# Designs tried in a protein design run: designed miniproteins, single chains, continued (2). Part 90

Each design is a single chain, and the fold is of that chain. pLDDT is the mean over its residues in the fold that is shown.

## One batch from the design tools (miniprotein)

Design m7124
Fold by ESMFold2-Fast:
Formats: C-alpha cells, sequence, structure tokens
Structure m7124 (fold): chain A 67 residues (1-67)
C-alpha cells in the first residue's frame, strides 16, 4: 500500500515538473492529498504517521518546485 501510494505521488510529481505551465499547483495538490487520505483509510493496517510523513514530503516538494 505505502509503495503504491509513494509511486502514485512520485508519478504525480514527475507529471507536475514536466507540465507546470499546464496545471494549477494548489488545486492538484489538494486533490492528491485527499486521494492519499482516502486510500490509506481503506486499509486498517496503514500506519497513519508514515502516510502523514509522505504527505509532508509531497507538500514540501510541491512548495519547492512552485517557487
Amino acid sequence: LMDDILRRINNFIKSRAQSMSNMIPYSSRDNWIRYVQRVSGMYPNTDQNLVNKFIDMFNQYMDDIRS
């Protein structure tokens, strides 16, 4: 599960880096955060602290590339 979530986040980050001119960063970020939260909530053994750390890393990366 965490590997799949990380893979999806990484793919989204790659797409964002290549297509910055075609996307609004904040709306896309919110959608992905909600998606990750929803998916993690479907699996009772998901470590929410690790999910939160990956969300934080994703947010930090998005902030870095947005500037």
Scores: mean pLDDT 57

Design m7125
Fold by ESMFold2-Fast:
Structure m7125 (fold): chain A 68 residues (1-68)
Amino acid sequence: MIYSREEVEQAVLRLYLQGKITAEQAEAIGRRVSEFDSLSEEEIREIAREAGLTEEQIEALLDVLRSM
């Protein structure tokens, strides 16, 4: 599945507000996501891992995206 940059940014903000990721992790993802108009689930996983998210945090991010 493919998500828009805006959808990914909204999902990241939601996880941050829930206390599931740090501000540093959210900023790191935001910088990478800004390079794209749309991202695949695999690209989102790679970016999240580079930002230092755990597998649990990555699955939480994908669950939010899939629920949108």
Scores: mean pLDDT 87

Design m7126
Fold by ESMFold2-Fast:
Parts: C-alpha cells; structure tokens; sequence
Structure m7126 (fold): chain A 89 residues (1-89)
C-alpha cells in the first residue's frame, strides 16, 4: 500500500471510531474536512459542494471532475484496505 493510501485509510478509521463513539455531527464533519483538505487537497468550497450533493441525493457524477477524482482515489484506497484485511481473516 502506498504511504498516501495508508494515510487516507488511517484518517477514515479515525472518522469511523469517532462515529462509533457517538461523536457529534460537527466533530465528524471537521474530521472529514481535515482528511479531504490534508490528504486529497480539496478546498473548503469543494468540501461544501460534496456535502450539498450528498444532502440533495445527487450522484457523485454531478460533482466537479477534480472532486470526483479525489473521491475515487479515497474509495480505491479504502477498497484496497478492506480487501487486504479480508485476506488476513
């Protein structure tokens, strides 16, 4: 796994742990914003666009190409981590 992929997976696991612990939505959104900004290079405006699309039930294909590419990279890293963990069990 690439070091960037590992960092994305770690950030996502932190978000999942916070969600499982019953962290408030505001804290979960801040963790997600930090992950997308630091690891994927998305701006606050691009993050807001993701939230608006999700709230409206809009497909990911409606998002700007740069945002779509970042989300695909995140999804690919997460899928790879899940597949690697499944092989160990």
Amino acid sequence: MEEEERRIVEAYRELEQAARAGAPDAELLELARRMLSTLLGLSDEEFETILEAAEKGEPASSLPARVQAALERMERALKKAIEEEARKK
Scores: mean pLDDT 73

Design m7127
Fold by ESMFold2-Fast:
Structure m7127 (fold): chain A 96 residues (1-96)
Amino acid sequence: DEVEEFKRLGVDPRRVILVGDDSDPEKVAEVIKELEKTYKLLARARGEGGKMSLVEALDYLDEKSRAGEDPFDIFEDLVKNTDKSNVVVLFERPEP
């Protein structure tokens, strides 16, 4: 199940943001490939060397997403503040 896979990899299938750990590049690449089948890729970047770990970045993503913050603002903030081992990806879902 694609939904269960996204959930396991820290991706909300109803959101257009992915945060991945560079220590498992095969899983990150697989998630990106699956997302590109259904979503338009808008942006991807490696963390700029901030102190935020993958766990902290995922907590931040969850908190900001629950607060209804703009996905692009969340993307930019994660790129700026996350460790270089993390990859941040922004996708746009297709129109209904």
Scores: mean pLDDT 66

Design m7128
Fold by ESMFold2-Fast:
Structure m7128 (fold): chain A 80 residues (1-80)
Amino acid sequence: SKTLEIRKLADEAAALLPDPYLAEQVRLGFDYMLSEKDKEKIEKIAEQLKEFVERHLTPEQAARVKELIDKAKELILEKK
C-alpha cells in the first residue's frame, strides 16, 4: 500500500538525521502528509518540512531528506 511505502521513506529520512529529536519531527511531518486529504495542504506540509530540514541540517543532509519528502508527496498525490 502507499501507506507502507511512505512509512519506509519516513524511516529512511529519519535514519539520515543525527539528532533523535529532528528525526522524530521529520517522521511526524511524513505522518501529517499521509493523514491529509487536501492536495494543497499536503503540498504545504511538504514545503514546511523541507524548510525545517534546511534550517537544521547540512546542505548535503537536507538535500537527501528533501528528495525523500518529494518522493512521499508524489506517492500521496499520484491518485488525487
Scores: mean pLDDT 81

Design m7129
Fold by ESMFold2-Fast:
Structure m7129 (fold): chain A 66 residues (1-66)
Amino acid sequence: GGREAGAERDRLVAAGLSPLEALEILREKYPLSAEQEALLREIGERLRAIGDAIDEGLKEGRLGSV
């Protein structure tokens, strides 16, 4: 289900992949249902807020548009 895909994504990110790369792999392995797509939208909203915090904090700055 969507939570399993989320856990797999977290594992891929922990292995050194970017969140976007992890999502592409997950889409290939796990075709998204409407429920999973809704979860992905929620994750996207949270990532935007995290991105703003990372940009302000500049902690490692290796994500997204640098």
Scores: mean pLDDT 66

Design m7130
Fold by ESMFold2-Fast:
Structure m7130 (fold): chain A 65 residues (1-65)
Amino acid sequence: MEEELEKVLKLVEEARKAGKKEVGVTLGDSRVVLPTSASLEEVRKRLMAAKIAIDLGARHEDVVK
C-alpha cells in the first residue's frame, strides 16, 4: 500500500510541476482523480481515505444482482 502511495505521489508531483490541475490515478482495482492543487500531504490523506473506502467496498462488493 505505502509503496503504491509513493508512486502516486510522484505522479501527482509531476502533474503539478507540469501545470496540470488534476491527475488520474489507479488505486488497486479502482481509478481516482486527484487534484494537483492540493499539497502532497493533502493528496496523501486523500489516497489513504480512498484506499480505506475501496478496500471496504471491494471486500463486500462481490455480488451484483
Scores: mean pLDDT 66

Design m7131
Fold by ESMFold2-Fast:
Structure m7131 (fold): chain A 67 residues (1-67)
Amino acid sequence: GLSDADPEAVRAALERIPQFRALPEERQEGVVAWLLSRPELSDEDYAAVAALLGVSVATLRRALADL
């Protein structure tokens, strides 16, 4: 799960998404913390974060797959 990942690596992966970079820093920190709080990401978790960022689930999965 992402809980085993370095928080900086997760943030760097998400920064590849322009919509993530457009968020205020407080919201960016919230997204990273939320992802790291989950032992395993469900399909619903991916859908929720993708919707928050305004991207497809496929885009989000691709960004996080490099971790």
Scores: mean pLDDT 78

Design m7132
Fold by ESMFold2-Fast:
Structure m7132 (fold): chain A 81 residues (1-81)
Amino acid sequence: SSGVSEVRPADAELVERDGETFPLTPENIDALRERTEQRGREIRAASGDPRLEAVLVLRAVWDEGEGVRLYGEILLARRLP
C-alpha cells in the first residue's frame, strides 16, 4: 500500500493557484501520483521547509458531448502548524 497522505483543505494552505493540469486516465494515474510525490521532495529540498507538500487535486469538467472529464492538477501547499 502506497503511503500517500491525504491532505484535507483544513490541514493545509495552497501556495499555488494554478498548477500543472493533466487528463486523468487509468494509464497515467500512477505516473501523476509519482510526479506529485517527486514535486514535493524537490520543493522541500530546495526550500528547506518541511511543511511544503505537493498535492494532486482531482477536477471534474463537464462537456455536453463527452460527459464528465477528469483532470489531475498538481499544486503546492503548505501544511498548517
Scores: mean pLDDT 72

Design m7133
Fold by ESMFold2-Fast:
Structure m7133 (fold): chain A 94 residues (1-94)
Amino acid sequence: SMIDEAKALFDAMTKRILAAWEAGDEDAIDAALQELLHGLLELMDRNKVPQEVKDQVLALFSELAARLAAAKTAEELKAELDAMRDRILGVLES
């Protein structure tokens, strides 16, 4: 299902973002975030998700980027990623 694919994408990208954060590799964090965004857009397009829902997901993704920039620990980073994952999945299920 679209939701199962979105969950798998978030799980994979969360692991990459956390590993890159621990390594201090800002380029790898940006690459993982871009891959997550492109993967979500492709998934929404393939499943003919309405533009209104896509706009909501893009707004949430923009909010995620800002929240990740404010995180001070790996625990805070993971909490922000998990919270945003749940919010985006909720929008996709509506």
Scores: mean pLDDT 84

Design m7134
Fold by ESMFold2-Fast:
Structure m7134 (fold): chain A 61 residues (1-61)
Amino acid sequence: SMEVLKEVQQLMVLMGQSTGYLIQARQSTDPEQRRRYLQQAEALRQRAAQLIAEADRRLQS
């Protein structure tokens, strides 16, 4: 369905952005900046998890 395609595209974007922040965190010399990048990556991961949970709820029965 179109809903599935939209969710897949959104998941790919969120995962890509999260990976970008993880790379920035790994390259950061400043521990505070590293922590902020990790928090941004986590926020994007949580958004992706919410989309997956919503899809799962629609498929649970």
Scores: mean pLDDT 83

Design m7135
Fold by ESMFold2-Fast:
Structure m7135 (fold): chain A 62 residues (1-62)
Amino acid sequence: GAEEQAFLLRIAGLKGIEEVLKKLGPDPDSLEVEQVGDDTVKVVGRKGDEEVVVELSVEEAL
């Protein structure tokens, strides 16, 4: 159902944040999480002049 899909999208978002933080460290200047498909999230992190973009599907996150 819709609640199950929302839960899975949150898991994908958290995994995306984890991947961004592995590259930028635990204190980024900004973090943006966007749903770019029915089962896909995009996480954009910035720190100084560095930008890291991670796209994850629910299937890839699980």
Scores: mean pLDDT 81

Design m7136
Fold by ESMFold2-Fast:
Structure m7136 (fold): chain A 89 residues (1-89)
Amino acid sequence: MEEKKKEILARLDAVKAEVERLFSGEAKERILQALDAVKEAVESMDPQAMLEAAHTLGVAVAPYLESHPELVQRLDEIARQIGDLVRSL
């Protein structure tokens, strides 16, 4: 469990760096806020909080998915790992 948690947190930090590079202004702030919420939920190991934070992140990035396919891939990988972590609890 601890290894999966560390991998997810490392991937979230990598995605935050990509968002800081790819976005600016309000879009950047909204996506970073949603990523921070996912990070806090994963650190808490609360399944409900993790699912809620992942949903909020999905809503925040939805307008940008077609223009940033690399971000879609990263977020899909993180969502799968969170789902696997929740099932292992």
Scores: mean pLDDT 79

Design m7137
Fold by ESMFold2-Fast:
Structure m7137 (fold): chain A 61 residues (1-61)
Amino acid sequence: SLEELQAEFDRLRAEYIKALKNNDVEKVKEIFERMREVASKHPLLKKNLDKLEEYLKKLIE
């Protein structure tokens, strides 16, 4: 269900933020790939991930 996918995505997002705070580049990449996999299962989650990716690109640049 969307609710289950959203909950999984939210858990991964929390892990992603933790990895960013720790400057763990490999873990950041691993978690982001897992988020992409979950997001590919529903259009709304894919849209949310795309927006997050655009936001992060602006912060790095």
Scores: mean pLDDT 77

Design m7138
Fold by ESMFold2-Fast:
Structure m7138 (fold): chain A 86 residues (1-86)
Amino acid sequence: SAPLVLSDEEYIERLKKEIDETLEYLKSLGKEAEIVIVTVETEEQREEALRLMKEAEERYETEKKITVVVAAPSEEMKKKIEEYLK
């Protein structure tokens, strides 16, 4: 019912929607998007993903091409997202 109990399938579908909405938003600003998918199975990987997201956000106003960092909770999820983006 609440987002707290999403299944893996529901999580992937929500990520796809969020990616699409982000790409449409950036397109509306006249910017190009590059999507980078990172796996966040460990705390170290999660911290690295957050760092990359912060760096991308800090550069978005100065760059015409924007890096969109997508965190995947597993390698399997990363593969599904990559297949969606092809």
Scores: mean pLDDT 72

Design m7139
Fold by ESMFold2-Fast:
Structure m7139 (fold): chain A 84 residues (1-84)
Amino acid sequence: SADVERGRKLYEELRIDDMHGKNGEGGKVVFGITAPKVGGQDADFLYELLTDPSKFNSFMPSLSGLLSEQERRDLAAYLSSLPA
């Protein structure tokens, strides 16, 4: 099963909160691109987004080269646990 606490630590350590906010609410604009809301979304969707963001026409970098499959699952589970 996914480890939500490890996912929280990964979110903070990778500074994803700088772009998407403490609760994954989004709204930060960088080079005219608005960071989308990632908090409270489906964990399987978030795992696919973290693994292959191009599948969703996202400007987000793929984490498949940086994080293991388990770490991406943990991060997705944490994001899914945040307020919708």
Scores: mean pLDDT 73

Design m7140
Fold by ESMFold2-Fast:
Structure m7140 (fold): chain A 96 residues (1-96)
Amino acid sequence: KLDEAIEYVRKAIEAVKNKDFDKAREYVQKALELVKSLPKSKEVNEAIFYLERALALIDKAIEAEKRGDTEKANFYRDQAIADLEEALKILEKLKE
């Protein structure tokens, strides 16, 4: 479960960097399903927070691209990557 969640977060980061927002969205949703199935802890709740915020930022990036707002799309993309990287750090520490 935890290893699979980490793998999906890594795939989501790569997808966002490649501007493959549909795949990024799918991978974040899969990671969320797995993380939400873990026993409740402060760290698990923090990881969920970052993953849910990243998902919202990906959706905002998609909408910005649809309206041709490249500057806002890039801003939301960069913020989504930052949130996914934070979730990844938290999940990797849980594995230790």
Scores: mean pLDDT 87

Design m7141
Fold by ESMFold2-Fast:
Structure m7141 (fold): chain A 66 residues (1-66)
Amino acid sequence: MTLDFDEFAQFALRNLPAFAGKRSLADLNPDELAALQAAFRLFDKNKDGTIDAAEFVLLLKTLGLL
């Protein structure tokens, strides 16, 4: 199962403390949006515009974020 950028950003807004109090992408300033885009690129191993949800979740659990 793969996540596109919108699904990834929605997950981050709901679950990551760095985005606490943000409700949608429209609530982000340009620097915050750029940070989400940079993070998405880091997880996009095959550069196809999607990330593997299972690998992303495993990474977050390993880091103690989920």
Scores: mean pLDDT 68

Design m7142
Fold by ESMFold2-Fast:
Structure m7142 (fold): chain A 81 residues (1-81)
Amino acid sequence: SIEDAVEKIREIMEENGIDEEKREEIVKRLEEALRNKDEKGLLSSIAEAAHLMREEKGKSQEEVSEAVTRIAKVVADTLKS
């Protein structure tokens, strides 16, 4: 479900140190994009999460890539439903 996807994505962002305020903004946009099948909205929200991990939290390229891949998988699995 979209609700399950939102919770999993929230957990991934929390594990990677994204602050609650920014995390909830991204989660809200991802939920809206999932409901509307808005590909641009999905991609931009994932890119923003990656940017925050890289630039604000100093995550390595490998850590960011893994987190983005996990988020993308949750999104893809949800869109197949």
Scores: mean pLDDT 82

Design m7143
Fold by ESMFold2-Fast:
Structure m7143 (fold): chain A 94 residues (1-94)
Amino acid sequence: SLEELLKEIEKLVEEIIEKLKNNEPMETILSLLDQLKEKIRELSKTLPENLAIALESEAEYLIKEVKTSSNEERIKLLKEFLKSLKEFIEQYKK
């Protein structure tokens, strides 16, 4: 389920980036960000409490920053988040 949740998060992030590139309405972007937050919460439940708190805090920060940024900055923030998440999970699996 951890690997399946990571793939679902990756697909959601990629979908958000595509919607941002297409200048889709903010209502659509906010809905997808809410789905991303939910999937991150599901992933957090598979982690030790200290790592879960750290991941949820980073997700809250990401969503807050994305809401106030330009589309170019939003895409950058989402790409950086996904890269950091993948690196974090790879280190945790070792």
Scores: mean pLDDT 84

Design m7144
Fold by ESMFold2-Fast:
Structure m7144 (fold): chain A 76 residues (1-76)
Amino acid sequence: DEEVERTAEQIVRGAKLLYETHGKEAARDHIYAALRALGVPEERARETADRATELIEAGDYEGAKKVIKEAIREAR
């Protein structure tokens, strides 16, 4: 799904920028808010935001995109 791919890429891009400029909490909060806006349930959005932020911190942007895509697909 091109829309899911693009959405996840945009979320990771924004989170990476926030991580570099405002730190880990800002990146996590950005991912959480984006997932919640897309209809991801609160608990799943928190779990995914925490995991994706760890992956961004480790430089694993592909891994971060994958976990975000999985959460978005589950919400559809």
Scores: mean pLDDT 88

Design m7145
Fold by ESMFold2-Fast:
Parts: C-alpha cells; sequence; structure tokens
Structure m7145 (fold): chain A 63 residues (1-63)
C-alpha cells in the first residue's frame, strides 16, 4: 500500500539521519563541518517524521 511505502521511506530517512550523526562523531571535523552535517541529519529526521504522519493519515482514510 502507499502507506507502507511511506513508512519504509520514513524509516530510511531516520536511519540516514542516525548514520550521518554517527559518521560526524567518528570523523575529526571542524565545528562548521559538524554543524552542517548535523543540520542535514535534523532535516532528514524531520522529513521522515512528516512521511510517517502522512502514512498514518492515509491509513485513517482507508479505514
Amino acid sequence: SLAEKLRRLAEAYRQGAEDLIRWAKENNLTKEQRDKILSFARDAYEAGEKLRQLAEELEKIAS
């Protein structure tokens, strides 16, 4: 279903955000580089949450 596809995309965005945070911690970065990577991770996390919310709404409509 479309809701299942959106949930899988949401999980992929969440995993990507976690991977970016881990990568930033494992590498010797400047503050500016770290802040940029963490900003991208936050954006990915927020996008994933929106996709998860959309999946929930689609499931309600289909019920």
Scores: mean pLDDT 86

Design m7146
Fold by ESMFold2-Fast:
Structure m7146 (fold): chain A 77 residues (1-77)
Amino acid sequence: MLSPEAQAKLEELAEKILEGNNLPRSLLPALIAALEAYMEERKVAPTPEAVQNLVLELSRDPEAFFAALAKALAATA
């Protein structure tokens, strides 16, 4: 399970992604689950630092980030 600090940062990132892409807030739980699956696929410990690194990945290459996120979610289905 995520630490409370990591969970709070992950929820903040998910909300910012939804707002930036004009997506409905009803997708928030699904997006959080997708981000957790992305970290799990990459074998990254769910720390606040790992969530901050996701923000940096998104800012550097949004297209590659979303493609990798979709692939990670599909792999855990």
Scores: mean pLDDT 72

Design m7147
Fold by ESMFold2-Fast:
Structure m7147 (fold): chain A 63 residues (1-63)
Amino acid sequence: IDDLLNMGNTLMDLMNGNGDGATTLATNGDFTGTGDLMMLFGMNNGLMGLLTDLGNTLLGLNL
């Protein structure tokens, strides 16, 4: 549950444009699905690795 609060703070930093690498990836327009978005969160210090795995699972389900 503490990880959830840290996730929220990381998301706010992304929304404010503080993540140079994350912002560059978003600007490139490589978002072709939830998997790309989850990978972006995973690259933002790996605390979002769980969301990255979830994104991969959703892609595997082909919903």
Scores: mean pLDDT 52

Design m7148
Fold by ESMFold2-Fast:
Structure m7148 (fold): chain A 80 residues (1-80)
Amino acid sequence: SPELDLEVAEKLLEYLRQLEAIAPGLTPEQRAWAVHLAEEFVAYLRGLLEQARADGYPEDFVKRLEELLAEAQRILERLR
């Protein structure tokens, strides 16, 4: 459902924010793992957005998913 997909996306973004918060204290190996995990979350969110558009989700849900994906991509770039 659109509501459940948004809840999942919001939880993934919150997890990414937690990864970013601990990033300064990570070893190089831990940071590489965090970047890989963030890349997988961004890929998942992108797939979710593509599916939402294909399935004709309401405009407000699509817009919210776009905003969540954009924030996730910014976190990924800061982790790199």
Scores: mean pLDDT 86

Design m7149
Fold by ESMFold2-Fast:
Structure m7149 (fold): chain A 68 residues (1-68)
Amino acid sequence: MEAEAAAEASGAVGEAMRLIEEDPEKGKEYGREKAEEIAKKYPEFRKGFEAMLEHVEKEAEELEKKRK
């Protein structure tokens, strides 16, 4: 992954994770929107962004499970 694409994706994941702590559904939605936005800028790295989105969704689900 190019440095610019990686930095943008990492920033989006970090913000999504922060939102997940407050509202897991909102965090997942934010991650999904940002993954699509970044994939449009860097379509050749779409697979990496899809993996990052899966990571955000997994973290949201596990956080909900740990809290209950």
Scores: mean pLDDT 72

Design m7150
Fold by ESMFold2-Fast:
Structure m7150 (fold): chain A 75 residues (1-75)
Amino acid sequence: SKEKALKNIEENLKKLGFSDEMVEIFKKVLENKASEEEIKKLIEELKKLLKKQGIENVTDEIIKNYLDTLSELIK
């Protein structure tokens, strides 16, 4: 269900070190309700997490495509 998917995403983001503020921004992005500024803030936070995990430089475009895909899955 959408509710189960959102709860799992929330729990996983918190385990990755996301703040409550960033979790709420992530939810807004998935619901297509986020401002451009909130989207930029989320992309930068995701880049920082990926870099800490040793993942090669990920472009803003790749992250945005991933977020767009998740948004479609939870509609």
Scores: mean pLDDT 76

Design m7151
Fold by ESMFold2-Fast:
Structure m7151 (fold): chain A 70 residues (1-70)
Amino acid sequence: MEELKKKFDKYAEEMIKKYGEETVNKIFTYPSKKYGLSVKLVAAIHYYSVKNKLSDEEIEKLREEAKKLE
């Protein structure tokens, strides 16, 4: 659990560093509302999903696991 949280925190920070906080907020506000996760958490999941080429089913499972990190 701690490894996954640290990994997501790092990915969220990397997205903010690369694109800026305002851009990340604009892009991920809709998915944040849709999935009931923080903007940072949705951004981290997106980064991880693209990097690892996850399927829609794997992404859905990852969102459920991430919900437990709130």
Scores: mean pLDDT 76

Design m7152
Fold by ESMFold2-Fast:
Structure m7152 (fold): chain A 94 residues (1-94)
Amino acid sequence: MKEEAYKKIEKLIEELYKNKDDGEKVREIINKAYEEIKKLPKKYQEALTAAILVARYGILEGLEKKEVLEKAKKAFEEVLSGKKTLQEIVDELS
């Protein structure tokens, strides 16, 4: 599961950065990612939602792909381990 989650995060960020100038496509990619995670256990849903929020923030702020990938994986790990809540990630991105 964890290795598969990392691959999902990497694929999401790759697709978002490939389409970063197309706001409609970015929204489609993010919505698809949310739909894909809803089949997972709640803890993984929350952790992957944190990664998706970080990826969205990185696109909006114009951050580099590598930086966003590292931040998204960190947010995923922190929520999955219980070190941070999803709400704390949301508050950090405000």
Scores: mean pLDDT 83

Design m7153
Fold by ESMFold2-Fast:
Structure m7153 (fold): chain A 86 residues (1-86)
Amino acid sequence: MTKTFTFKVAGGLRTSDRVFTVELDLGQPVTTDDIESVEATSADPAVTVEVLDVEAKGSIVTLTLRVTGLPAGAQVEVTVTVTLKD
């Protein structure tokens, strides 16, 4: 099973490497053992998104993401795809 989430990340007044946490509600109980893969992509090819950590508790998957290369004052759309084992 695959779940896709899309959200916007805003840059500050300076170009920055940002580390932040996102909580994704899958609508069903999950554990880390149920997760096959987590992929994060940026709509801007100059911006890189990296998944640093994945935690699961209840129905919520908590991701720690690093966003690199986001220009000052810009916004980028980030898409996260969570793939669960069958």
Scores: mean pLDDT 77

Design m7154
Fold by ESMFold2-Fast:
Structure m7154 (fold): chain A 84 residues (1-84)
Amino acid sequence: SREELLRRARELLKEISELTEDFTFTPEQIEELREKEEENKKRYKENDWDNFLELLAEGFELLAKYVPPEVAELLREVARLLRE
């Protein structure tokens, strides 16, 4: 179920947060993330939940470009789960 997939995504995000405790983003990375956040906010207001989840998945794929490989794989798994 969607609820079960979201629970799994939350568990992966907890692991990611623990692995990235000392990680810092560059100003350029922060700006790219801010642009994705703004796009997601627009879709959220439209109450298009499937579009919103796809935009979240794209956001996690974007984050995966900027973190260590082991964290990137976890972020991509979260993105995959959100697209189920």
Scores: mean pLDDT 73

Design m7155
Fold by ESMFold2-Fast:
Structure m7155 (fold): chain A 70 residues (1-70)
Amino acid sequence: SEEERLRREEEQRREQQIVSLYAAESINDAGADTARMLRERGSNRELMEESLRRSERAREENRRRLEELE
């Protein structure tokens, strides 16, 4: 059925988006952990804090997008 094919394609695209968002979250979390470690070791605090703020914004955006898909 054409309807069944379109539904499967739609579900597959949705699943791909969800997987991509979780992958992005994992990468973002690893980056945030690195920034925290570098801040603790005495790296430029302002740069690390800006990196952490960027990571938090990305996390919030990804979470909102996941809520829309799930």
Scores: mean pLDDT 82

Design m7156
Fold by ESMFold2-Fast:
Structure m7156 (fold): chain A 109 residues (1-109)
Amino acid sequence: SPEDVLKQLKEEIDKVFEETRARLDALKAAGASDDDIYSVLVEAIRKITQILLSHIDQLTEEQLREIMAEVKERLLALADEYGLSDEQKDNLLLTVDAIERELIRRRRA
């Protein structure tokens, strides 16, 4: 059902964020660079994008926008917690906004 798809999708996205936090904690403990932290967040965006693409025909445009807004907030919170620069945060926002536009375009096709 549509409700079951949304629940599954939320669980898959939550799993990506859980695994991302674990990787960020390990990197911080190892004294990794800001570029390494940034790369992990970019990988999280890619994983979430693939999850959304796999369900694209089952989601409304409004649901895609709502999910992407929540993803954006969670990514910014992690970027802030792990000490990324304003420039790196801006780059994450630009990436998320570009992906949202592409997802909406594909949903309309």
Scores: mean pLDDT 88

Design m7157
Fold by ESMFold2-Fast:
Structure m7157 (fold): chain A 107 residues (1-107)
Amino acid sequence: SKKEEWIEELKKAGHSEELAKAAVDVLETALKEGFITEEQAEKALEAFKNLSPLEIESYLAMARMIAWVEKLDPKLVPKIAVLLFLYSEGFLTSEQFHKLLEKLAKE
């Protein structure tokens, strides 16, 4: 499936399986909600592959703070980090970011 292909591409780029699965789940949700196109999702995946370990840790640190402030399950931290990345790189608007974060909080 396309999800399995994207997970393997991220793992080949050096990302952990947990973070790769989180990235693909978030991208698939954004696609299903109509917030991004297939082409935008592939560009986002490529940009995510090129993140340095320091940039990844920065997004994870911000995600931990958001999870703590918003009283979200710490297991959501990798998905929140991916949402922050998509927002900061301009793939999601502030409204779309908020909608996806609210959807994650209800899971």
Scores: mean pLDDT 86

Design m7158
Fold by ESMFold2-Fast:
Structure m7158 (fold): chain A 77 residues (1-77)
Amino acid sequence: DAAKVMRSLGKLLARLIEQGRVDREAAARAFENTGRHLGYEDIGKEAAERILASPNTGETARKVGEWAAKKIEEREA
């Protein structure tokens, strides 16, 4: 389930950001690459843009992951 993968990615990246293990650029690349792999390159790219435009926080990563998941769910409906 592509939406579930994006939501899980947001939660994983949030944890890694909170631990200081991932910067904003790495988080953006993770969303873009995962979106491309799932066949939702446009959603992944926009998720990356949202990460780069926002503070590097766990809350941002969770919100972007949730946004991307909902966009995928809307497209699959």
Scores: mean pLDDT 87

Design m7159
Fold by ESMFold2-Fast:
Structure m7159 (fold): chain A 75 residues (1-75)
Amino acid sequence: SRKQEVIEWLKEKYEKENKPDDLELELAAFRAADEVAKNNDDAVQRAKAEELIALARKLGKDDLAAQMEAELAAL
């Protein structure tokens, strides 16, 4: 599904950047993907995406957070 493609893209993006700070984001992304897989609704996906964006900003990854916000808005 389209939602599953977005989840896979997030995982690939974090793996590609391969930085220590990104490991925390990768773990959060895996947890978010698991929650979406269990509930598979827009509210859960949006809430988990917002948590990841907040974490990215907290880690100083503002460009990544902005990209995730744009992708979330397109969903």
Scores: mean pLDDT 69

